# Designed miniproteins, single chains, continued (3), part 109

Each design is a single chain, and the fold is of that chain. pLDDT is the mean over its residues in the fold that is shown.

## One batch from the design tools (miniprotein)

Design m11780
Fold by ESMFold2-Fast:
Structure m11780 (fold): chain A 75 residues (1-75)
Amino acid sequence: DDKLKKSKELSEEAFRLAGEASDAISNGDLDSAQKLIDELNKVRQKAIQLGADSAAKIADGLIDVLNRQLQQALS
């Protein structure tokens, strides 16, 4: 099932990008963190476009958490 395979690939990419973004925030590299969050948003948009609902939901949740972490780092 191509849809399930693509959903899995997008979910794995979302987790990888989120981990890298979280590490960048922790290291004070807020510019790199923002770029990684932007890439994660592209993964979310692609998941929505392909109907990969699980991957889109995962990416959405990760973006929300990362934006909160970034806001706290900027405050």
Scores: mean pLDDT 86

Design m11781
Fold by ESMFold2-Fast:
Structure m11781 (fold): chain A 77 residues (1-77)
Amino acid sequence: MAERAREIGAEYVRRRRDAVADELSRLSPEDRELFKRSLQDGAVTQVARRIPDADDEALEAAREGAREVLDEIEREV
């Protein structure tokens, strides 16, 4: 379950890669953290919709998956 949630979270950000990269390139470091948090929250919401019985571990895995992809994109900006 957690591994599936992590992948759903990662995919949530990956499908938005170009838009995320463009936004990060324009934002201050402080605003980048808020933007990344917003995308992580979106990934968690997506997992909660697809897996209604997802526990806290799965929801945290989704956030981690999204964050890993966000950190990768940020390194390229």
Scores: mean pLDDT 85

Design m11782
Fold by ESMFold2-Fast:
Structure m11782 (fold): chain A 61 residues (1-61)
Amino acid sequence: MYLASLPASAREEVEAIVREEGGTFRLTSDGRLLVALPADASAESRERLEALGGTLREARP
């Protein structure tokens, strides 16, 4: 899977991407969004998260 951290101001776009890909997100105590996308998430969705200031990292659950 892919993990990214984004500012809370990106919440609406993050919700749309997560809905499309079947991922998840949560607000962290430091005011950031932690986003998880499945390994089969599209390149377009990953590029959108990076454009919003997210750095994607590949991780295992």
Scores: mean pLDDT 79

Design m11783
Fold by ESMFold2-Fast:
Structure m11783 (fold): chain A 67 residues (1-67)
Amino acid sequence: DAEREEKIRAAEAEGVRTYLATGSAADALRTFILELVRRGIISEEEAREILALPDEERGRALRELLA
């Protein structure tokens, strides 16, 4: 779905902006997750579950959710 993919790319761009501003991959991933919620790609509940994980596990959980 091109619309879904475009929304994911837009959320990823916000994460990249956070990385460029902070130098933090963890902060960039947090921004990406919150932007996915704002764009309706994932639910607030799914985001809360991922953000409750240790930073090193968040990326894997997000990849599984988006597959």
Scores: mean pLDDT 86

Design m11784
Fold by ESMFold2-Fast:
Structure m11784 (fold): chain A 57 residues (1-57)
Amino acid sequence: MERERVQLAEKGMQEAGKKLGESITPEEAAEAAKAYVESQGLELSEEQVEAAREAAK
């Protein structure tokens, strides 16, 4: 459940990193992850956004 949302957020960050040519900050990665999760009809909590940001480091 929650772990699947974090994994989906990580996928969103990876997609953003590829599009930006590896010039992505942890902040941009977290925003991209949130947007990706929302596009799937889910909502990412602030704690999950922070976890995704940490994963991007």
Scores: mean pLDDT 66

Design m11785
Fold by ESMFold2-Fast:
Structure m11785 (fold): chain A 82 residues (1-82)
Amino acid sequence: GIVELAEKLAVADASEIPRLLEELAKESEKAKEAVEKLRNSTTKEEQEEAIEELGKVFLEAGASREVVEKAKKNIKEYLDSL
């Protein structure tokens, strides 16, 4: 489920993040759209907007704010490492 994937993203190594995002995209149309927005982002501003949309998906699914903040930070750090 989306909450379980948010919890996994919050503690994932950078190498695991692409796989977890692929799994997230399979969970719902909204999650798929958020992941695709992130994959299609070409600027740092677009990446930050896409990460915020992923955070909204996690919150709406019932993930805690703490888990969502950690997942967002971990995704951002992964992207900054590319």
Scores: mean pLDDT 85

Design m11786
Fold by ESMFold2-Fast:
Structure m11786 (fold): chain A 75 residues (1-75)
Amino acid sequence: SQEVEDLKMAIVVELGKHGAQLAAALQALDLSPETLRRLREAMLKRPERAQEIVAALARAKTDAEKLAVIDELTA
């Protein structure tokens, strides 16, 4: 959806050079708009954790696991 694409682009732009390095991995993730909004907030709070969060999300299978990953890595 356009909302998903816009949120992914916003994350890449907001993270600067770190976002550019993660762009392909982030685009490959199948995330709901709600999960992406939480991811955006989390990455703005802890940009240094962005790579770890993206890698963990790639391994997560359920929406519940994806949300838990975001919460745990940005605590």
Scores: mean pLDDT 80

Design m11787
Fold by ESMFold2-Fast:
Structure m11787 (fold): chain A 65 residues (1-65)
Amino acid sequence: SEKEKARKEFEKVAEELYNILKSQGKKDLAEKIYKNLREFAEKADVDTLKEAIEGLKKYIEKLKN
């Protein structure tokens, strides 16, 4: 389903953010954010997940530069 595809993509992007933060020595922050993002994804509809995925991708791009 579209929701399952969006959930899988969200989890992948959230894991990428987790790994970046952990690599920067921010393990506690990474774990807190990752947990909150997973809880958010369990409750979010497909449109909200798609919007969140785009927001996370932009945030990750900013962190890499």
Scores: mean pLDDT 84

Design m11788
Fold by ESMFold2-Fast:
Structure m11788 (fold): chain A 79 residues (1-79)
Amino acid sequence: KKEEVKKLLREALDALSAGDYDTAIELFEKAYEISGNPLFKRAAELARKAKASTDPLERDIYEGIAILVAAVELVALEN
């Protein structure tokens, strides 16, 4: 369980860095299904908002929050 969620979060961070929001959304939704952690469901929604944003600053803000959620939870799973 933990290792699977960690793998999904690393892949989601890579997808966000590449601007691949669709892949990031799918990976966060899978992480939520496995873990039950509602923060991953919120990260998926933030990635959807980043994808839908026509303003680059708004897109960067939503993407940045999704990245922060994934990074913090990844660190928590490593401890």
Scores: mean pLDDT 85

Design m11789
Fold by ESMFold2-Fast:
Structure m11789 (fold): chain A 61 residues (1-61)
Amino acid sequence: SLREKAREAIRRYLAAHPDMSDEEREQAVRAIANHLAEKYGISKEEAEKIVRDAYEEVLAE
């Protein structure tokens, strides 16, 4: 699923960049959202919602 792909992308990005600042984190979320929007033909708003939900889920674990 798209949410699952977003969650995996976020986990991999956080693992590669453990000392990320708040600004870098926001840029990462936006970059992943833009990539998913372009790749799967969904709106940027839909992609951002999916990525933000996935990010919150990853941080909660």
Scores: mean pLDDT 77

Design m11790
Fold by ESMFold2-Fast:
Structure m11790 (fold): chain A 61 residues (1-61)
Amino acid sequence: MTEGEKEVLRIMEELYSEYTGEPVDHSLSDQERLRKIFAFLEENPELLEKVSERMIELYKE
């Protein structure tokens, strides 16, 4: 994954942990963690919107 993709994954994992109260399993590969996160987002589309909001905050001047 690119550095930008890893940053997006980190933001998604932070929101996942905040939303569920569960820690992220860092023993998994980036790709496996990404699959797990996307499966969760498919059931919780509100979290995907929060990811977008946090990305916008990072790209504000």
Scores: mean pLDDT 71

Design m11791
Fold by ESMFold2-Fast:
Structure m11791 (fold): chain A 68 residues (1-68)
Amino acid sequence: MTLSPQQAADQAQALLDALKAAYPDLDPRTVEFLEGLVRIIRSASPEQAQRLLDMVREMVAALGAQLA
């Protein structure tokens, strides 16, 4: 299923919001980096947006595992 860049960015933002809610003391630099990726996804092609969303999913999962 192919997501639009807007839909991919919205999903990436939801993942970031969930991470921030679970870990309120998350490093501001990490938050800024992930927010930057969400902005890039929004302006990307559909194929690039999907790949970047997958990258955000992997990073959020890795950070969550490290912080748990």
Scores: mean pLDDT 81

Design m11792
Fold by ESMFold2-Fast:
Structure m11792 (fold): chain A 98 residues (1-98)
Amino acid sequence: SVFDEFKELGKKLQELGSDLTDKETLEKYLELVEEIIEVAKKAPVVSEEEIKELEKLAKELKEAVEKNDVEKALETLKKLEGLLLKIARKMVEAEKKE
């Protein structure tokens, strides 16, 4: 299921580690976020607006990493984590209602 794919990718993000100041770790985090966005696009409960915001934040994170803007990267990462958590909660609620 789409929920199972989303859950597995979320677990991989958690396992990637807490030191997101390392560029290699941030690049791996961004790759996982892009995979999560593709899975979220398949979920009817996720809005087009939420998908566009995820794509925008992923692009901003990539640009910040490329420019070595650690402060901007961490700020964008925090916003991404918040939106991903919101989407995860919506998916759990949809699963429980069915």
Scores: mean pLDDT 76

Design m11793
Fold by ESMFold2-Fast:
Structure m11793 (fold): chain A 59 residues (1-59)
Amino acid sequence: SMAAEDARLRKITAESIKNLEKNHSSSWSQAIIDGIKDGLVKIVDGVLKAIELSKKGEI
């Protein structure tokens, strides 16, 4: 199973790289990637902050 998973991952990665190079303008794709990264950081930060506040709010 590990060998099959490795082969699948290599194929998907190669196709994803080719698709990014062919189908996306660098400015457009970069803006979307930056937006997704910023969104993920905010979600993770929000979750961590909620956990921290929950721990402090137990009084």
Scores: mean pLDDT 66

Design m11794
Fold by ESMFold2-Fast:
Structure m11794 (fold): chain A 97 residues (1-97)
Amino acid sequence: SLAHLSPEVIDLDVELALQEIRVAVLENTLKRLVKSGKLTPEKARQLLEEAKRIADEVEALLARMQANPDTPAELIASAQAVLERVRKLIEELEKLL
């Protein structure tokens, strides 16, 4: 129950949820641009730069989660999954350049 989570853990969960939204937006944008034939090298570079920023922020967030003993294992696993998703997106974007 939320009543037993520390304010710090709630903040970490909210930050992860925002990063998940950011990753989903980039994934959907890339898929749309590819399907419409509107993906340019400039747009691919912009998506790659944003994906790299998200990866750095999620790595920092994961480190904060791991440093806090009150962090639920499920939240750490969710952060690891988001990091894997953005890393795959980076690999896909690099192949398009």
Scores: mean pLDDT 89

Design m11795
Fold by ESMFold2-Fast:
Structure m11795 (fold): chain A 65 residues (1-65)
Amino acid sequence: DPDLIDIIANELIELAKKKENQELLEEAEKALKDKDMDLILEVVSKLSEEEKEELLKNVQEKLES
């Protein structure tokens, strides 16, 4: 689902900006451009449990809008 990939990748970009994590930002932007769900999952796997929970909450809030 392209919309789901776009939502997750954009929320990863926002999280990366908030955390000032340039590596995460570059990987998230690449995943968004390439529509690469495998890259999104790899990027998410590098997050802390707290960051994963924050990401999941933000994605769920966007999907419920």
Scores: mean pLDDT 80

Design m11796
Fold by ESMFold2-Fast:
Parts: structure tokens; sequence; C-alpha cells
Structure m11796 (fold): chain A 100 residues (1-100)
């Protein structure tokens, strides 16, 4: 349990960095393209997390990912509208997983 929570925290931080990198790479692209890339990336990670750790753990990791993405993106000074699109994509993925 304690070891699993530490592992999930490390995964959340790694995924959050990947998402922030995706925002940074797409800061000059239309917001809809960013939204699509983030949603596809998050969906890919959620499929893996749900398969390996189950739905409850995947939802907890996603909540930590959202917090870390917001923190890191703001720390890097990324445009607010791009940060908001990414957070909305994460919320959409969370709602879809929770409805399953």
Amino acid sequence: MAEEEARLDRLARAIARDIVYTIEKNKDKPLEELRKEILELVDSYLRHLTRRFGKEAALRVLDRIKEEVERLAKQKGLPEEYINVALEAIDEARARLEAE
C-alpha cells in the first residue's frame, strides 16, 4: 500500500511533465489541436493505469496529474488559455472514466 502510493505519485509527476511538455510544444498552435493532443495522451495513460492499478487508483493519479500540471505550467509561465484547455481535457477524461 505505502509502496504503491509512492509509485503512483512518481507516475503522476512523470505524466504531468509529459503533459506540460506537450503544452509547451503546442503553444503556437490552435487551441483545438492542443486539446486533441492532450486528450489522446491522457486517454493513453488512463488505459494503462486502469488496466494495471484499477479505476480508483487511476482516478487518484489523474487528480494528482491535474494539480501538478497546473503548478508546473504556471511555474513555466505558459499562456493561461493553453493551461485551461489542458486542464479541461484532463477533466473530460476523468468524467469519462468515472462514468464507466
Scores: mean pLDDT 84

Design m11797
Fold by ESMFold2-Fast:
Structure m11797 (fold): chain A 55 residues (1-55)
Amino acid sequence: MKIYRTHAGDTLQSIATEHGVPLAVLRKANPELAARYGPLDPLPEGTEIRIPEPQ
């Protein structure tokens, strides 16, 4: 997995799209964030996101 640090205005949807992973897969890898934030809700700046790499 790669770790990405959020910038102001980043969302789970935008991060998923930018990194080419399905939103559902990104949310599954980050269950605490997915429970607290919707896919279009802005994330706090400097949040660490786990990005699963497809094989």
Scores: mean pLDDT 80

Design m11798
Fold by ESMFold2-Fast:
Structure m11798 (fold): chain A 94 residues (1-94)
Amino acid sequence: DIRDEIDRVLAKEDIPEDLKEQLRETMLQMYELVRQGRPDEAVRVGRQFADSVRDKYPRVAALVLETTAGLLYTSPVQDRETADELLREAVKLL
């Protein structure tokens, strides 16, 4: 179950439960969009969430960008250039 995998990742983060729930839902949405062949929409969702938490929780923003990049590498429409850009953005937040 993909939810269990996400929960294992989130267990490592010391963040509010409400934020964990939002992050879980966002990650599930991105996974489903990539699965449906809509990686561009997954990138938009990931960036939008990362931007919303960047100032207060830069590590969470980095995690979302890293997750989005990883999904692009496994996408049927492989976009490594966008994945590399997302990883560079994540590094700036760490």
Scores: mean pLDDT 80

Design m11799
Fold by ESMFold2-Fast:
Structure m11799 (fold): chain A 100 residues (1-100)
Amino acid sequence: SALEEAREALEEALELAKEEPELSDLVPILEGVIELLREAEASEDPLEAQILLGVAQVALASAKVSVLHDKSVPEESKARVVELLDRALAAIGEAEAALD
């Protein structure tokens, strides 16, 4: 499912953030977003799921901007994390569309 794809991308981003000291501030953000996606999947209320997915999107968009502007992050790690965040954002968008 789209939410499974989003969680897989975020779990890969989380492993990268744990390996790169310069990305350590990203770890609690990614863990929080993964939990929001699990809550959205478990929700029987489409409105609650939509709100949780919206919060996740805002958090990931903010994290992406922070990573892109952090000059201390190695360019290869930065490119890979941003690609994974973009994949997660796209998948969350697909999940929101499925709630209509």
Scores: mean pLDDT 87

Design m11800
Fold by ESMFold2-Fast:
Structure m11800 (fold): chain A 64 residues (1-64)
Amino acid sequence: SQLQQLQQQAQQLRQQASQLSKEAGEYGEKFVETGSEEDREKMQELVAQTKQLLDQAKQLEQQL
């Protein structure tokens, strides 16, 4: 059913967000160690992507 598909898609988006959040944390740790602007920028990009995926999941869940 369409509802089951939306629920599965929302769950997949949340799983992807969880993985990106973990990667953001790893780049955050690297930034603390290196002081590298590249590591900081990558962390911020991954955080932004995580937020977008979570917002997308919430929009799908609101249709349920």
Scores: mean pLDDT 87

Design m11801
Fold by ESMFold2-Fast:
Parts: sequence; C-alpha cells; structure tokens
Structure m11801 (fold): chain A 90 residues (1-90)
Amino acid sequence: MSEVMSRVDQMTDMMVTSVRTYGDRYNVPQSVTDDAVSQVRGRMDQVRRTVNQQVSQGQSTSDVMSVMYSQMGDVQDQVYDMMQQMQQMS
C-alpha cells in the first residue's frame, strides 16, 4: 500500500513540475500557472481518496492498482490539455 501511495505522490510531483516548467518556458502569467498547479493537486487528491476508499473496502491490490492507473491516466490527459491552453495564454 505504501508503494501505491508513493506512485500517486511521485506522479503528482511530476505533473506539478511539468506544469511549472511549461509555464516558465512559455512566459505564462504566474496566476494561470498557479491555477493549473491547484487543479492538478485537486485532481490527484481525488485519485488518492479513491485509492484509500478501495483499500478500506478490502479490494485486491490488483483492483486498486487498476483503478489508480486508470484515474492517473485521465488526470495526465487533462494536464496535457491544460498545458496546451496555457501556451495560448503566453
């Protein structure tokens, strides 16, 4: 279980770093970058809560990992779209 949560934390840090780096590279306003980071953190907090709920309900490690990867993939797609929109604001 610590490994599952570690993956969520690692992915959150990677996404936040990517958003901040992208904002800096394209001279995106700080407020827009901060809003994007807030959105990423909120979405990843939702993934974390879903994983914790699945664990609390006694779901198998395989099922928990499947849900985690599916939801993290959705967040990655959303972050990609967000970064494309940020570039238009620069």
Scores: mean pLDDT 82

Design m11802
Fold by ESMFold2-Fast:
Structure m11802 (fold): chain A 100 residues (1-100)
Amino acid sequence: MTVRLEAPVVDKEKKTITVTGSYDVPEGETVNLRLEYRKIGEGENPEWTFLASQLNVSGSGSLTATITGLEEGTTYEFRVYYRKAGSGPWVLADSTTATV
């Protein structure tokens, strides 16, 4: 099984970032996906904000979310999690950062 983040797409003029989590789940397996983000700064980092989820995924595909109203010159951290459907904890699959 593979769950990962693609390189974020930054639109500096619109102050948006589009984040895509891609997945390849083997036949007979099903997972739930979750995307979260936070602002990175000097000092204490804020709590993670929910972006998107997709439930009961199998095979290959993607989950995409666009964040708007971002601060220019600011770095944001993104994470994709998966959980096996019906059991187990959320597992951090991948993380990335992007600056507006």
Scores: mean pLDDT 82

Design m11803
Fold by ESMFold2-Fast:
Structure m11803 (fold): chain A 88 residues (1-88)
Amino acid sequence: SEKKALQERLSEVNKKAEELDKIAQEKAETLYRLQKELEDLKSKGGNQEEIDRVTKEVTDAQAELDKLEAERDKLISEANRLAMQLAG
């Protein structure tokens, strides 16, 4: 039935959103550690090559997290649309 197909798709979208939330949390923890490493390198007088490397890793990690958050927002929007269709 149409209702069953919508329920199955909503469950799939919710599962994918949960998986992305877990990945985003792991990436956010990685970003936090990299930001701490960068702060420590700057405060302790680390060499410029190491500072540049970690700065790039922070930038790349932020970009990855932003992409995951954008994908999650799209899934939330789709879940809301499916829920509205199920409600009538």
Scores: mean pLDDT 87

Design m11804
Fold by ESMFold2-Fast:
Structure m11804 (fold): chain A 107 residues (1-107)
Amino acid sequence: SKFEALNRLVKTLWLIITGEEPPDAKNVEEALELLVRIHELWQELASKMPEELLAGRPEPLPEGASLLEKARIAARNLRRWARDARPDSELMAEIDALEELIREREA
């Protein structure tokens, strides 16, 4: 299930960014909201990084953007990070499933 793949991705990322037990999303909308929250936490952490590490910073989420638009940008930032820092094919496949789910929801 694309939802199950998204929920696993969100739980994995939450654990990486917070070190705490991940919340369990009940639907796609909750999982996307958690993804956006993870991105906000990642952006906050990246703001404390030295300028020489700016290449690792996520692109900021646009002010007033829809949940789907924010999720699309978050997925793009995650793909860049995963390619460079975590060349794990399983994580890349989960990001692919997320991007497909976002496209289906925007159609």
Scores: mean pLDDT 76

Design m11805
Fold by ESMFold2-Fast:
Structure m11805 (fold): chain A 122 residues (1-122)
Amino acid sequence: SDEIREGIKRIIRDALETFDSTNTPLSDILREAARRIGELLGLSEEEVELAVRIASEVLSEHPQAPLEEQLDLVVERGRELGASRRTLIAAVALLILSYSLARSLPIEEALELLERELERLE
């Protein structure tokens, strides 16, 4: 829904702004973003953990892959693990956040990328 999409965009914007403006550790930024996305989507703790695991495994196994390939791998891995659509949305958002932080993408570019991928999942 538009409300969910705008909520995820706000969470990711807040995470990117906190990273740019403070000395908060990357792990704390990612943990807080995952928590807020889970609350927004009504995910259980196990579903949030699954979303984090999917994104983390793709990033660790394919760190040099283009973003499009990493996103396709998140969807494929989630499907294999029986992840719900909401869990996949969380995994995709967390992957884009992690990718944007790693590449120092401008906030507006990261949010445009997030918007495009969330629309593809709808």
Scores: mean pLDDT 86

Design m11806
Fold by ESMFold2-Fast:
Structure m11806 (fold): chain A 65 residues (1-65)
Amino acid sequence: AKVRLFKDGKLINKEGETTVLDLIKEYGAQLKAEIDGKTYNSVSELTKALTGKDFDPNTKITIEN
């Protein structure tokens, strides 16, 4: 799914496909995400929304920032 990602209230300088692990390494686990007008306040919430599973560091995300 295509998502918009925010750190400290600002869009992160990242676009395209990446993994959850790479996002956490660069920006930390407390990234806010938006998908189709819905807001997620953590990487865990985002991962559950995309996969329906608990946290998986290898989950791929397409960023639309």
Scores: mean pLDDT 71

Design m11807
Fold by ESMFold2-Fast:
Structure m11807 (fold): chain A 68 residues (1-68)
Amino acid sequence: SLEEIKKIEEEINKLIAEENKVRQTLSWDDYLAGDYSKLTPEQQAEYERLRKKIDELTEKYKSLVKKL
């Protein structure tokens, strides 16, 4: 249980780092404005994929932690 929670935390942290890398591929002006609409279709798909996976793992994490 605790080991599973730790592994999920590590995976979430890795995915957040990957999401931040995608956001940093925006131009400086767009990044500072928080405008992600100018990502390429491939970058937007990757960003959405990472967000969905983070959300799924976060829900799993919350479910496991509530049982402790």
Scores: mean pLDDT 75

Design m11808
Fold by ESMFold2-Fast:
Structure m11808 (fold): chain A 65 residues (1-65)
Amino acid sequence: SPEEKARALDMIFKTSALSEEEKARLIHLFESGQLKSSDIMSQVVEKEVEQGVEDIKSAVDKVTK
């Protein structure tokens, strides 16, 4: 539905885990019909998990030297 599409786009705009270029790419793939709203949401969550893991690793490395 249009509301589900708006939700997927909102997740792209609000996430800090994606660069502006990555956001533009996902929007393009979504608008071209190559990705569904569920695929967009899944990819955003995956990137946020990746960033969270990297942030934890970076913090540990700084503490342990």
Scores: mean pLDDT 75

Design m11809
Fold by ESMFold2-Fast:
Structure m11809 (fold): chain A 61 residues (1-61)
Amino acid sequence: MSKEELVAEGLALFRELLARLGWSEAEIDAAVAEMRRHYETLSDAQLLGDIEGLRALLAEL
């Protein structure tokens, strides 16, 4: 999986998490933009860890 694919997957899961928590579309868009910048600084291993964490959180909701 490329870094671009990992970033895209992580951001999609993060957006879904915020939506389930009741965040507005505008708040989600702002948070996703900041998370994209953060994810672009992470290694592939760190991104995989974050993706796994987001999947676990979504499973509990």
Scores: mean pLDDT 84

Design m11810
Fold by ESMFold2-Fast:
Structure m11810 (fold): chain A 91 residues (1-91)
Amino acid sequence: IAAAREKLIKEVRKGLEEYIKTLSEEEAKVLKEFLKIMEDAIKRGDSPTEIRKKGELYLEENREKLSEETENFLRNLIDAIAGRLGAIDAS
């Protein structure tokens, strides 16, 4: 379980870091903070529901700074993270 969560953190970090390279400085800053929030939550053992709430709240607070494409990317990422954590916790 701990190993599966660490693997998820590495996958999220790698994917988000590659995406950040394509963004404006303002959007890149928002996504770096988002990554930190998600990594910390996964590492703490937060539930899929808590991670989804934290992610959605951060997106709402920063929506004005994000393009529609970036917002949709992050919403899909939140869903993917929560889904994978649910599967890990059920196993």
Scores: mean pLDDT 80

Design m11811
Fold by ESMFold2-Fast:
Structure m11811 (fold): chain A 80 residues (1-80)
Amino acid sequence: SREELLRRIEEILRETERLLAEVAAQAKANPSLLPQFLATAGRVFELVRRGYEALEQGNLEEALALFEEALEVAREALAA
């Protein structure tokens, strides 16, 4: 349902924010990681922007896929 998809998107966005905060904390502790953090943040922000554009157009499935990709980018950065 639309409500279930929107709830999933909200959960994904909260987790993405949490993971980016962790990557940012790592870059603060080790400045040599700053270029990797900036690249990751830029990619995540672009995917989130496109996700919101899809939401505005009513394309919930496309929005979910874009937000899930943003989450994966943040996860990969933290795992590295």
Scores: mean pLDDT 86

Design m11812
Fold by ESMFold2-Fast:
Structure m11812 (fold): chain A 70 residues (1-70)
Amino acid sequence: SSEEVEKIKEEIYKILNELEELATQEELDELRKEIIKVNDEGEKEGLSTLEILKKALEVLKKKLEELKKK
């Protein structure tokens, strides 16, 4: 639903803000490449926007947890 899409987008924006405080520019650039790849692979697989956003959110959460452990 559109409500689920908006909720995931809000979560992504919050995590991106935290990542900007913790990550180097090089780490952010690599993360951007990973998100582009997730979107490209998701489109190729015929995934919905919601499913692609969920996968992108998982990538972002994983990166945030890695950086918090440093």
Scores: mean pLDDT 83

Design m11813
Fold by ESMFold2-Fast:
Parts: sequence; C-alpha cells; structure tokens
Structure m11813 (fold): chain A 68 residues (1-68)
Amino acid sequence: RPLPSPEELRATLLALAEQMRAAGASTEQILIMLDHYAAEYLAAAPSEEERARIEAVRAEVKAWVLGQ
C-alpha cells in the first residue's frame, strides 16, 4: 500500500496512543504498539529518506507518550 504522509502517520499514531491510554494501557504497552505499527511502514519504505521520515515521526510520538 502507499506510504502515509508524515502528518497522517503522526495523527494516526497519536490517536492510537490516546485510545490505548484511555483504555488503561501502560506506557510500555503503548510504546510496543507504536513500534509494531511503524515497523510495517519501515519494511515497506523504498528509500533511506522515507525510512528516516517514518523513524522521525515514531520518535516524536514516543517522546510525546513519555512526556518529553
């Protein structure tokens, strides 16, 4: 499938993190979910540039979850 935009990926990961937190998931469980979700796009990324963008968005959302 086509890769999402960085904005779309960020919005999706934030929404998933918020839903899991509302459901009582631990920070550790949320981080594991974010890693698994992003891994599919990382595996599908055709270039190092696209991979770096996906990694940057994942890191940004993980930092938000950790309160940074």
Scores: mean pLDDT 79

Design m11814
Fold by ESMFold2-Fast:
Structure m11814 (fold): chain A 97 residues (1-97)
Amino acid sequence: LREEVEELLEEIERLAEAIRAGDEERALEELLEVLREADEIADLIEDEELKREFVLYTVGAALRIIGALLDGDREAALATAEDLRAKVEEFAAKVEE
């Protein structure tokens, strides 16, 4: 779980970098990697309620980022990616306690 969370945080950072660079194609590629890593983490969560919360949040964030990128709103896309990172860090802290 810790290694998978660290990999997800690294992919979110790559996504944010692509968004800041204005590289929409790269941002979409990195977003797919974020979703792939999130799916692997979801499979490791034994608590069904926490798993559902995590999946719904990550999928919701991904849809908002796609919408913002399609609208050319890079600031909204970046803000959503940064919010996703913060939420993943909060989730990791909760699982370790």
Scores: mean pLDDT 81

Design m11815
Fold by ESMFold2-Fast:
Structure m11815 (fold): chain A 63 residues (1-63)
Amino acid sequence: SVGEKVKKAGEKAGKELGASEELGVRAVTEGAQKAVAEGLDPRTEEAIEEGVKLGKEILEKES
């Protein structure tokens, strides 16, 4: 499911940037929600990839 993939991607992003897994999941979830709200095509892979990019930006700005 999309939720499972977002959670896994968030945990990975958190580890890559030295943040907590919980913070990574929150950031990627927020990124994915923003991408969908802006009209991203609802293909699961594209939505998750965009969410990870936006989530990583959020994590970098908070650190």
Scores: mean pLDDT 72

